# Designs tried in a protein design run: designed miniproteins, single chains, continued (5). Part 64

Each design is a single chain, and the fold is of that chain. pLDDT is the mean over its residues in the fold that is shown.

## One batch from the design tools (miniprotein)

Design m18205
Fold by ESMFold2-Fast:
Structure m18205 (fold): chain A 74 residues (1-74)
Amino acid sequence: MPSLSEQQEAMLAALQALVQEAEALSKTQSPEDVLARFRAAADAVVAGIEDPAIAALARSMADWVAREFEAREA
């Protein structure tokens, strides 16, 4: 299997942790609060990424996850 860069691995782990937190919070918090928290935390993760291609990938994944949570609530 192809080896992932340290930056890519750190990004994937951080986004995975945020998704797990959002799923847990969605059981007790309002959808609006969960999405706002997830978006803010994901923006911070993306801002910390040095490589522009990995940063763009992280933003695309975070935006997709946020839209999925919005769709579940509609």
Scores: mean pLDDT 76

Design m18206
Fold by ESMFold2-Fast:
Structure m18206 (fold): chain A 53 residues (1-53)
Amino acid sequence: VSEEQLQKEVDEAMELMRQGVAKTTGLPASQEELKELAKKGNEKYRQSYEDLS
């Protein structure tokens, strides 16, 4: 109830802080991994494209 509401507000504040830190660092680990996943996705897409060719 009341404590759950406070926890939610704290979690939201922590999310905003994490977003701010991520923007400050520019290259957070999670974002870097997303870039790697996108690159691997493109490579798999290339392999599928060759199969389609």
Scores: mean pLDDT 61

Design m18207
Fold by ESMFold2-Fast:
Structure m18207 (fold): chain A 93 residues (1-93)
Amino acid sequence: NKELYEHLLKHSTPEILELMEKIREEHERLLANSEPVELSEEELEELAKKEEERLKQVEIILEAVKNKEDIPKSISKEVLAELLARLERALAK
């Protein structure tokens, strides 16, 4: 996890780092508010499809890093920033 985080961080632009900071702040804000999210069955299905697509992009990033290849430009900066934010949280106490 730490090696992956450091590798992605070295290949990150200032824009990606800024997005990661915003994601971190938003996560803290949501935790502080403790707002419940009630979703319909249709909304849950739509979110599941979006999450599946996001996971596919994450797999592409992980495969590129494993092979020491550049991350494809087709990968969303938002997805990369979210992955970095999640790795940072996983490494924190």
Scores: mean pLDDT 70

Design m18208
Fold by ESMFold2-Fast:
Structure m18208 (fold): chain A 100 residues (1-100)
Amino acid sequence: SLEEKVQEMIARYADVPPAVLYFKFEYILSLGQEDFEKGLEELKKLMESLTPEQKEALIRYVESLARKMGASEELIQELVEAIENEDVEKFLELMNKLSS
């Protein structure tokens, strides 16, 4: 399951915290597509737990993910601004719209 995969990743990549962060983030995005309110709650908890370095890594990951999903540079900038302004609701709404 997800918990087993996360523990396996921690055991294999204990010195690579961003990999675990990205896996958790993708899970939360998937959760937000099935249950927006639950995904939003989990995303808020994740964002509040991040160090400045982890937040920067997540922003870079989001830019890469959004480009792979075909997002415009304008949409990518809006996603980055939502993260920086801690507007996690707007961020999740934009990601769900991009995913559909």
Scores: mean pLDDT 76

Design m18209
Fold by ESMFold2-Fast:
Structure m18209 (fold): chain A 61 residues (1-61)
Amino acid sequence: MTDAEIGALFRQAVDARRAGDQKKYDELVTQLAKALGISKETAEAGVRTVESHRDLRAAEA
């Protein structure tokens, strides 16, 4: 899996979380954890980091 594909999965997880789709969010987080060889908790922290960076960039506009 490429870094670009991993980035896309993080963005999809943020979008699923915003939509309130917990099932899809859990599925995407599980895929990220498995792809990166990390814990589900670490993957969730990564999603929160991506979300914070997106919000910061949106707010500056």
Scores: mean pLDDT 75

Design m18210
Fold by ESMFold2-Fast:
Structure m18210 (fold): chain A 96 residues (1-96)
Amino acid sequence: DDELIQQRLDSLYPFAREKMEEVTRELEEIEEKYKEKDPDLYLLEGIRAGFRHIGLWLAGTYEESEEAAREYIRRLEELLKSSEPKWKELLEKRKK
């Protein structure tokens, strides 16, 4: 599925391709920065970056790439649901 999404983005949205590469790079930078010092923060920052970039990507191209957008949103939603007890606990810890 990832390969099909990538091929679709390459053919329909050169701009979306660049955005997906930016998302990947940002997540890698977040992982490198936080996983050794604060692995819990890595999860929160990864989720935040995902939402930020999907918003930017969809703003210009949603109608033409709806299937790819839905798949990316689905994966992000699954991450949120599967890690909900963890990121809720992390948010409470960050409050104080």
Scores: mean pLDDT 57

Design m18211
Fold by ESMFold2-Fast:
Structure m18211 (fold): chain A 78 residues (1-78)
Amino acid sequence: SRRELLDRIAQLLGKLTTAKNKGDQEKVEEYAKEIAKLLLDAGVISEEEAQELEKELIEAETGHEIGEISQRIMDKVS
């Protein structure tokens, strides 16, 4: 359901933010890939958009950038 998808994405975004704050690049890559795959499998984004999103999540350096990406994801799921 949409609610279950939103809950899973919110949890993964929280884990991604924590991993970035700790400098855990392996976990950043894992969570970014999982978020992109989850949205792709749910039919919310295309394969092209999923690859772009994964890169964007990995490359985001600030909490502001992560917040903007998170808002775009939430808007697409809503």
Scores: mean pLDDT 85

Design m18212
Fold by ESMFold2-Fast:
Structure m18212 (fold): chain A 79 residues (1-79)
Amino acid sequence: SFLTPTSKKELTPEQKAIEKEIQKIVAESLAKSPVFTDEQMDRLHALSLKFLDIAYPEEVAKMSDEERDAFARMLASVS
């Protein structure tokens, strides 16, 4: 879903450090896996596409495949 964007307010160093640390740990854990499962990544993308089709069918019909893919990727990142 669309959340209210954060103001250009300066983020607390502690909060930003924790966010980056978590992201780094997740990336490192993923790299430890001997086989990267494309299926798992594809599932996250597919869920975002399905959400658009269900919530905004009329708007999705007006989108190009390129726009639809970009929108789904954005939703997955925000959600």
Scores: mean pLDDT 56

Design m18213
Fold by ESMFold2-Fast:
Structure m18213 (fold): chain A 55 residues (1-55)
Amino acid sequence: SSQERLLAENERARAEMEALAADPSLSDFQRLLFRLMAGGTEALIETIRRSIAER
């Protein structure tokens, strides 16, 4: 379904953002931005998972 595709895409994006947030070659500011982006994506993933489970 479209929701399952969106879930897979966002889970991949979150994993990438989390990896960048832990990258010591990036500045503290860049790592902070990726942490914030990962957090936002995690909230969206949870919403999508709940929507799929309710169907």
Scores: mean pLDDT 82

Design m18214
Fold by ESMFold2-Fast:
Structure m18214 (fold): chain A 86 residues (1-86)
Amino acid sequence: SMMPRAEVERLAREGEPYVERDEELSRLVQELLASPLEEAREAAIVAKAMAYKAAQAGVFDEHVPLLTRELQAVVEWARQREAEAA
């Protein structure tokens, strides 16, 4: 089942301090939040929520490389879409 929007946003707020602990992950999240594309901003919100869930499960450090790789792909996609829209 898909998680309700309000729950995802709540988890994302709780996840923000964990994202800020990793310089690269924080940089990617900030770039996506600054994007004019809704899908890019949504990916950043979901990543913050996933960071919180990983921290709660005690596997945050293990999940950081996976989140970073996923967000890097979204950043490249967003940059291409922004160039096409300009």
Scores: mean pLDDT 85

Design m18215
Fold by ESMFold2-Fast:
Structure m18215 (fold): chain A 61 residues (1-61)
Amino acid sequence: LVLEGEAVEALQRLADRFHELFPADTDEGAAIRAVVEGFDTDGDGRLSPEEVAALRAFVDA
């Protein structure tokens, strides 16, 4: 998976809020990767602007 620009920003936001959303004993890297892979709907290993927007909406909810 390759992340650039706004995708990296969305991922950093998810990581910043991770401790509020998940238990302290959760594997942060694995959980974040699973979320990002879930939003990669075309399966090309990259996030389109539409997928990045969906990820941001998920984090902000």
Scores: mean pLDDT 66

Design m18216
Fold by ESMFold2-Fast:
Structure m18216 (fold): chain A 114 residues (1-114)
Amino acid sequence: SEEVREAVELLREATRALREGDVERARELLREAEEVLSKVPEARIVAQAVRLLVEAVDAYLQGKYKEAEILVGVAKLAAAVAIVIGKKEGDEEVVEAAEAVLEAADALLELLKK
């Protein structure tokens, strides 16, 4: 769907923002990706993973680094489940979106290691 492709682009921009340390911009991009994905039933698990990343970014911005790390871990698990289901269903767009979530999660984990 066009929505899933739009969300992949937003997630990749969020990953770049996180790598640059622009956490507030990453938050905006992740929220937009979650909103777009929430409209696609096939992407519901990916949307949940993105929502968990938004909560992780909010925790990071509040100085709650341990909570942020836990939320990233849960988001990565949700994304991994979405990859397994997407591969079984032959939904390459859902797999690509879930892989983009994993990249954003890893970028946030690198910020947490500072």
Scores: mean pLDDT 90

Design m18217
Fold by ESMFold2-Fast:
Structure m18217 (fold): chain A 75 residues (1-75)
Amino acid sequence: MEKEVLEKIDEVMRRADRLAEKAKDDKELVQKLVTLYTTAGLVKAALSAGLLSPEEAREYVEELEKEIEELEKTL
């Protein structure tokens, strides 16, 4: 289960990287992407360090997936 959650976090981070490349001139969108990417990285680090359970990390990932979907609609 941890592997599945980590793969989802990595996918969110990859999606954010792709959007950042397209969003170079949109300061507000770039700021939102930086926040999302930073949050995803912290969740990944906390899960790997055993500070979050896979279940807790999954809840964060669900929110991050929703956020990235909304940001993708902007581009």
Scores: mean pLDDT 81

Design m18218
Fold by ESMFold2-Fast:
Structure m18218 (fold): chain A 84 residues (1-84)
Amino acid sequence: MDLEVTFDKDSYTAKVNEKVTITGKASHPDAKITVTSPQNQKWEVTTDSNGNFEINFTPTQKGDYYLEAEKDGKKSSVKKITVN
């Protein structure tokens, strides 16, 4: 079964040094949600029993950050977060 992620928005933009909160729902519980910075810094959370997640991070660099879900070797499509 494919791992799918639904987000509250079609696009995300953020500010450097400002806390960002992203919420959404994965098709599977206990899936790992990872945000990766342009310099490979990572933030991660795990989805709850209903597949819901909330990830908080503070970007220290401008550029494109990528959000991806992973469970049992399956990966979701990547969501881009643009930091200005």
Scores: mean pLDDT 80

Design m18219
Fold by ESMFold2-Fast:
Structure m18219 (fold): chain A 64 residues (1-64)
Amino acid sequence: DWAEELSKKTGKKLSELKFGTLGDPGSVRKANDFSKKTGMQIVSFPDRESAQKALKSGEIDFLI
């Protein structure tokens, strides 16, 4: 499973992982579903550039 693989790769529990999403309705809905299933925290970004910058700095572990 993707979530288990991500946990193994990062060495973190799913509840300790943060993932970013863009503010469009489809992405927000998908992100909320993922958060409920995995326990991961969601961080919303206004644009792709901000999201990619956060990913590079380690503020988030994954981008949806």
Scores: mean pLDDT 72

Design m18220
Fold by ESMFold2-Fast:
Structure m18220 (fold): chain A 81 residues (1-81)
Amino acid sequence: SLDDVLESLKELLESLHSAGVLSEELYNKLIGLIDKALAGEISMDELIEEIEKIAKETENPIARVILLWIAKELRKFVESY
């Protein structure tokens, strides 16, 4: 389900933060966006667009590549409906 995908994404982001790939500020911002999507406060398209924007502004190349991959995978999931 979409909720399962978003919960798995939260676990992935926690792992990336623990590994030092995501700063605490960036991690908290991303978790906040996912929680808003889970609560129905923002659309999946809005979530994906915000992740893509964050990725483009990210100085860490590993974080950028991973966030762009996440956005792409979420977009494929949404387009399958």
Scores: mean pLDDT 86

Design m18221
Fold by ESMFold2-Fast:
Structure m18221 (fold): chain A 78 residues (1-78)
Amino acid sequence: SLAEQARRLIEQSLTGAEELEWLYDVSPEASAQQAKEGAESLEKTTDEAVRLAKEVPELLPQAEEARKKVEEVKKKIE
């Protein structure tokens, strides 16, 4: 279902952001390129989550929060 897809992408975005932040914190120099590529991938996943969540109003706040978290992690590694 649409709601199930949105929930999955929200979860992937939140988990991915946490993993990316951890990777950058542990090895910033060695992980710089991987972190940039990961951030780009997470942005795409989060954008899709928000797009789907617009059709499921109850999930939209969670999708927006996931996007905010991804943006924060991206700023940290840029």
Scores: mean pLDDT 81

Design m18222
Fold by ESMFold2-Fast:
Structure m18222 (fold): chain A 56 residues (1-56)
Amino acid sequence: GRATAEQGYRAGKEAARQMGGSEEQEELAGKWGGRHGAAGDTVTTAGAGGASRAGL
């Protein structure tokens, strides 16, 4: 749902920030995390997947 998508987006951005990612990597990780969060993935999976997808 929307709340899960928002949590995934925030988790992805936060993971990228903690890994020292650029603003572009943070946004890419957030978008990936939000998409996977909306699909019902766990916040942890959405965050880690987002950061990984951003090349972190």
Scores: mean pLDDT 69

Design m18223
Fold by ESMFold2-Fast:
Structure m18223 (fold): chain A 75 residues (1-75)
Amino acid sequence: AARAAAERRRAALERLSRRLGLPRAEVEALARRLGLSTAELEAIARGEAKIPRELLEASIDRGIEQLKAAVERVT
């Protein structure tokens, strides 16, 4: 039971990681900070619930960091 629940949470986090372009560890850290349950993560991953603002902002920040690193590589 506990392992099955952990596996479902892991799958939901992995799906969100792919959708948001964030490392899975970062998505899990934010999910824990926001108090998101496994069921809530699954609903968000399936598009049945709104993505929290904090996850969207982390996704945007990652995109900005990647762009900044690309600029620094050229200059």
Scores: mean pLDDT 77

Design m18224
Fold by ESMFold2-Fast:
Structure m18224 (fold): chain A 88 residues (1-88)
Amino acid sequence: NSSVVSTTGSTRGTMSSRVTNYNSRMTVMYNNMSNVMNMYNSTTNSSSRSSMVNRMRRYSSMMTSYRSNYNTTMSNMTGNFNNRMNSS
């Protein structure tokens, strides 16, 4: 849980692990959303469909936030690297 601590000697391994974990979590959220969409397609009751749409919106929002946070973290890391490598 919460691999916030990276050691200098293991940074590459830690980053690879974080990428794998991110992809795994995104896949799980996508599969959960896909299951709700399948239930939505098999449901004719408008109230149930509305509830399922709200659940799909929540998953979509969570996935978007997760992607945004991941991209921000990676951009910050890349920016720090570029400052040291390009030193322009």
Scores: mean pLDDT 68

Design m18225
Fold by ESMFold2-Fast:
Structure m18225 (fold): chain A 100 residues (1-100)
Amino acid sequence: MKTELVAEFEEEVDGIKVTVKVYRAEDGSVYVAVELEFPDGSIASAVVPVVEGETTVFEFTFNGYKVTVTVTQSGDKLTITITLTFPDGKVSVLKYEATI
């Protein structure tokens, strides 16, 4: 499937590299790809479909971390929230907005 990159965000949180990419497919479908690179070199990734007018929540646990990816589309605005809960109970929230 041919896809175009619409937006890309990169951030580091306590040694964890967070990469968020927003893709649009040829049929107009939008996808959010999230990649987390941990200090030990391990990688966790998720691809979340965007559903217009709805909130999609994708949750997973990796190496004692709990990761929640929340994607909301309202019109041409896309909001991506990543909630990262550390093994010690610390919580970090990353929020990104894109126009699609």
Scores: mean pLDDT 80

Design m18226
Fold by ESMFold2-Fast:
Structure m18226 (fold): chain A 116 residues (1-116)
Amino acid sequence: AQARLDELHAQMSEEQRAVVEETANKLRGIGLAMEIGILKAQGKLTPALVARYRRQLTDVLRRVVPADTARRVADALINDDEATLQELIAQLPPEAARLVEAMWNARQGAYERVKK
């Protein structure tokens, strides 16, 4: 699989590769938010998992916002702090705001769907 991915990557322009990397980063952010929602609904979001997800979310968000903002968004997503998250979204560039909103909606949707 990796050899085929390397071959496909070599056939892409720098512009096409940038679009793929940006899309992959956005999907990873959404996926992490969904995982947090599922784990929270199951009562399985341990302190060790919180530390891991905080780091992973911050790494994703640092590609679109400053590091300090990325950390605050990650903490708000993990701690179910909708008020702080909405305040941060209001201060973000439109593309970053849309990603954070998509991550919050994915987290809440996954939580509600699994919580039973």
Scores: mean pLDDT 82

Design m18227
Fold by ESMFold2-Fast:
Structure m18227 (fold): chain A 81 residues (1-81)
Amino acid sequence: DSVAERGASFGALGDLATRLVAAGRREEALALLRALRDRLADIPEAAAAVDEAARALEAGDGAAMKRALGEAGRIAAEAGF
C-alpha cells in the first residue's frame, strides 16, 4: 500500500532529521526537509507543514519540528498520495 509506505517514509525522514540535529548535522537535516517539501509540492497543506518544520529547525525547536513533520505525514496519508 503506497499510503502506508509513504507514512513509514515520512516517519523515517522525521526520525533521521531529529537524529541529524542531535548530532550537530543541521545542514543535512535541512536538506532532508527540503527534499520532503519538494516531494509534497502537490499537497499544499503538507508542504506548508514541512515549511513550519524547517522554520522550527532554524529556531532550534526540535519539539515543534517533530510536531510539524507529524502533521505533514498525517495530511499526506489522508490525501491518499
Scores: mean pLDDT 76

Design m18228
Fold by ESMFold2-Fast:
Structure m18228 (fold): chain A 95 residues (1-95)
Amino acid sequence: SEEEEKRRLLIDAEVQLGLAIITAYTIINLDPDTPEEDKARIKEIVDEMEKLVDRMRKLYEEGAPLEEIQKVYEELQKKFDEFNALVKEIRARKA
């Protein structure tokens, strides 16, 4: 159903954000060799992902159509891909 799909997208979004926050924490707080510029870039992408998840929650609470929630979810997927690419880049520079 449309309502089940909306809930699925929100759960997926929350899980992706949670994984990004945990990964960001390890890079920013637990790795002393990470340059400050890379830490700032990671923080910026995570902040953008948080705003997108907040938008999805608001749309759901307002009873927005599935298509509008899907549009924001697609923006979140692009940001999550950017996040993973940046993490891979940072880690590759240390290898």
Scores: mean pLDDT 88

Design m18229
Fold by ESMFold2-Fast:
Structure m18229 (fold): chain A 83 residues (1-83)
Amino acid sequence: SRDDIVREARELAREADELIKKKIKEFEQKGDIKKSITLQFHRIAIGSIELVIERMYQSDGDISLMEKELETMREIVEFIKEL
């Protein structure tokens, strides 16, 4: 359902934010500024997708489009995990 998609997007965004903050701290401690900056860009991407899903939810957006955005969000989170 649309409610399930929004709930999952919010949970995924929160999990991603926690993971990104942890990895940024680790990379900064190692002096890896490039990876730290890269993670900041991914943080912005995740937040942007969450905002798009929220707006589609509020404006009676198509569930299939919301599902595609959620899938993109999952792919970005998986990529972050591999960094």
Scores: mean pLDDT 87

Design m18230
Fold by ESMFold2-Fast:
Structure m18230 (fold): chain A 61 residues (1-61)
Amino acid sequence: EEDERIREETNRYLAEVKAKADKELAKTPDPEKRIQIVNREIAEVLRHIGDLIDEEIAKRK
């Protein structure tokens, strides 16, 4: 039940981050800037996953 909620929340967040990155990539022909956009997308996803892990650790005590 908790895992299902986290999974749904993560999937929603991933979809939002991807949509934002895809929109920026569509407007950005510069290869170096494209790499920066992808790196920011990855960093945002990793931060979100880290936050979810921290929340779960806090709950488990």
Scores: mean pLDDT 77

Design m18231
Fold by ESMFold2-Fast:
Structure m18231 (fold): chain A 109 residues (1-109)
Amino acid sequence: PPENVFEWVGGLIEEGYSVREIAELVKERFPNLSRTERAVLAAMIHLVTGAPLREIARAFGLSVGTVSRTRRLLEQALAGELSQQELAERLDLSVYTVSNLLALLRRLM
């Protein structure tokens, strides 16, 4: 499997895969993703595609509230209202992962 799930999912979005197809492929290739990593993927898909939060949350086995909160954190970071370090701490991810994620989001949006 690809080393970075966020970059790989970014590629699937660009290729026109549906939310359901992406969720199924993620479950198959990355069965051990944390709830937080799945929430970040769900929020990323919403921000890039505009697909409904309820649809994405259901596909990834998450609550709408979880995806919505994660989306808000990503939007704050993209707006410069939240530092990469603070976002990394709130998402329990490395600053390196967060930096790459924000660069990916800016490229796809």
Scores: mean pLDDT 86

Design m18232
Fold by ESMFold2-Fast:
Structure m18232 (fold): chain A 96 residues (1-96)
Amino acid sequence: NLEDLINALKEIGKIAAELLRQEGFDELSKKVEETTKKMIEALKNKDVEGLRKAGDEFVKLLNEAAEKSTNPEIRKQLKDLAKAVKELVDEAEKLL
């Protein structure tokens, strides 16, 4: 349901922001927190276009961090998180 998606997004956003901060990407971490809030607001407002735009930005930030990371395990985790964000957006669109 919508509440479960919001809770899943909060957890993904928290994990992503913490991972980015631990890897020294402090500004990307703050931007991820901002895009997570925008996605949550879009979900609450049933704003499909806002959700897609914020989701695309979230994925872009994670891919940017992955390209800058020299650690292959961190790069994989960031790409896996980007995939989770895309899958969440696709699932949410079916409920909006």
Scores: mean pLDDT 88

Design m18233
Fold by ESMFold2-Fast:
Structure m18233 (fold): chain A 73 residues (1-73)
Amino acid sequence: IEAVVVAEFAGDARGVLEAAKGVPGFVSGGVSSDGVAMVAFSTVEAAEAFARWLETNEVGGERPTALGVSRRV
């Protein structure tokens, strides 16, 4: 795992996992009850591409209120 995308939503973040499953380099992910989605990728490029996709596309009718990429040290 080279990077993790962290996205926060005011509502339902479950759609983030479904969107991520179709992305090359997807490894795993989880969603918390407070609307935080964390998605792990095997490459930094895949994580950055997915974060950019989340910035421009709505999931469940919502855009993320916070979005970041955490890279492996």
Scores: mean pLDDT 72

Design m18234
Fold by ESMFold2-Fast:
Structure m18234 (fold): chain A 90 residues (1-90)
Amino acid sequence: KKVEELKKKFDELLKQAEDELMRLQFAISNKDIETAEKHLKRLEEILKQFETLKKEASDNPELKSRIENAIKTLKEQIDYFKKQIEELKK
């Protein structure tokens, strides 16, 4: 089923986002700006993949809603960590 394939992709992207967020938090705690920026860029790439997946899930309102919530949360997290990295550069 196309829907089952999209759900698998969504679950995989969620796991990738969680891993990258943990690595980003660890880099920030260690004041490793270069590593933090690397993981931030990976999160921005994952965000683009979620937006692509949302378009693919247009025919499934429930899945689309879950992807939209993940996009909103990830955007908020990216903005928060961008600010944290800028503070470290001061």
Scores: mean pLDDT 87

Design m18235
Fold by ESMFold2-Fast:
Structure m18235 (fold): chain A 64 residues (1-64)
Amino acid sequence: MIDMDEVTVSFGLMIHSIAEKYNIPLSDKEIERLEEAAKVAEKLGDLETAERLRRTIEKSKALR
């Protein structure tokens, strides 16, 4: 059974991948989802993924 926390991180990584590939600014809802995914990744001990997601958030804010 896949944990909802893993689903949240996977969804965040999908948004991260699209944002990085296409260099698009994220909406407030997408940033909120990435923040949630980063916190969940940190809770799961995946600090590298949490850092990558946070960098995408900061990059998106800079593009606005």
Scores: mean pLDDT 75

Design m18236
Fold by ESMFold2-Fast:
Formats: sequence, C-alpha cells, structure tokens
Structure m18236 (fold): chain A 69 residues (1-69)
Amino acid sequence: GAHEADRLGVQAVLLAAEGREEEAVRLLKEAYKTGGLSADGLRSMAEALRELGAERAAEVAFELADKAE
C-alpha cells in the first residue's frame, strides 16, 4: 500500500545518505513495484537524492517517475 511504498522510499533516501547507494536503488525499485509511488513523489525523492550527492539513485528515481506517468 501507499504507507509501505512511502516507508521504502524514505529508507532508500536514508541509505543513500549513508553512502549505501546500491541498496537505495534496490529499495527505490521495490517501492515502485508496490504501486504506491506517484510520479510527483518519485521526482521529489529524486531531487532529495541529488541534493545528497547520490546521483545514480537520483537518476533511477527520475527514470521510474517517467515510467509512472
């Protein structure tokens, strides 16, 4: 559900902040597969990831946002 997707998304951002970017990417893809993430939510998450310097995770989140539309 939406709460599960939001939880996974938040955890992905936290993992990226800790330098665990590959795990962050995996959780982003899992959150997307739950169907609970909107395109706008994914874009906001991508911007946060970019601000943290997690450029690869940000790219993945932007790509998933495009697929969600």
Scores: mean pLDDT 80

Design m18237
Fold by ESMFold2-Fast:
Parts: C-alpha cells; structure tokens; sequence
Structure m18237 (fold): chain A 80 residues (1-80)
C-alpha cells in the first residue's frame, strides 16, 4: 500500500538524479574531446584520444537516459 508507493517514489526520484548525473558527465567528456579536436586537429594521437573521450561520453549519456527512463517508469507505477 502506502509504504510501497513511498519506497517506489524514493527509488524513482533517486534514479532520475543518478541518470541526470551520468548525462552531465557524458556531456563533459564530449566537450573535452571537442576542445582537443579544435586545438590539436593535426595531431593523430590527440585526435584518437579525443574520439575515445567523445565515444565514452556518448555511452554515459545512453546509460543515463536508460536509468532515467527506468526511474520515470517506477514513478508512474507508484501512482498506479
């Protein structure tokens, strides 16, 4: 009953926050990678490292979006 609904609301809210943090971190990784590409476009090693940072940032965003969607589903279940 009410105790389960409260627990689901708490869990869903926490997952939304954690997903948001991962999305933010992913954005930082992509931003750093783009800065490296802009400052060192002719350095193949720097370009390769920047591409790896961008890929890692994109993966973090995808994971964060999945966690956020799970949090949204849990919050919806708490209201049902």
Amino acid sequence: GAALAAALRALGTRLLLEGGVLIGLGGIYIGVGKIILERHPDDPEAVAEAERLIERGEELIKVGEVIRKVGEAILAAAEA
Scores: mean pLDDT 90

Design m18238
Fold by ESMFold2-Fast:
Structure m18238 (fold): chain A 74 residues (1-74)
Amino acid sequence: MEEAIREIRERAVKLAKELLDQGVPKEVALHRARMEAIAEINERFPDLTPEQRLALVDEIVKAVEEAIEKYLKE
């Protein structure tokens, strides 16, 4: 589980950074990263409850937001 969550997080961060590099607004990049995290968690962990799934998505999105804030700063 931890390895798969790490892969999903890394992919979401990469997507957000690529969108920012293309001139996409931060809010739109975060929304796209959230949608990617939802899709990946639903595919890899279909047995999770809706509450567990939402908690994992929120943790990933928070990590993405922290990563892009650091990226935009330098």
Scores: mean pLDDT 81

Design m18239
Fold by ESMFold2-Fast:
Parts: sequence; C-alpha cells; structure tokens
Structure m18239 (fold): chain A 82 residues (1-82)
Amino acid sequence: MKEKADEHYERGVKLYQEGKYEEALRHFGEAFGLRPDDPEILNFAIKAARKALEKDPSNGVARATLRVLEEWAKALGIELDL
C-alpha cells in the first residue's frame, strides 16, 4: 500500500502540473505534515505557494503558508530548489 504522505505528494504534483496551485499546496501541506523532514515535499510545497501568490498576489493564506514553509526549510537545513 502507498503511504498516505506519498498519495498526497503524488496528487499535489499532478495538481501543480495542471496549474491548480492552491489545491496542490493543500496536498503538499498534508504530505509535509506526515513527513516534515522530506526536502522534496517541502520544496514542492514552497513552489506551489509561490505560484499561488503569482496567480493572486493578494492571497494572504498562500503568503502566510510560504513564510511558514521557508522558516521550516531554514530550521531543518533543507536546501530550497528555486
């Protein structure tokens, strides 16, 4: 069986590729909550949050989420794939 984190991650990647950045961010957020030290999940979550902000710069939720994810990346020593 697939781990729940892997299911959320795979769904997030698919949604990101479809341009559904807010939906992708939700799934990456769930995956990150289940596996918070995974640099691939964290990097995709940050990318999705950035794309959501590019689509709507007034999106306060995406902005707040991006700040939290960037602080977690610093705390964990995870290199951001920008």
Scores: mean pLDDT 77

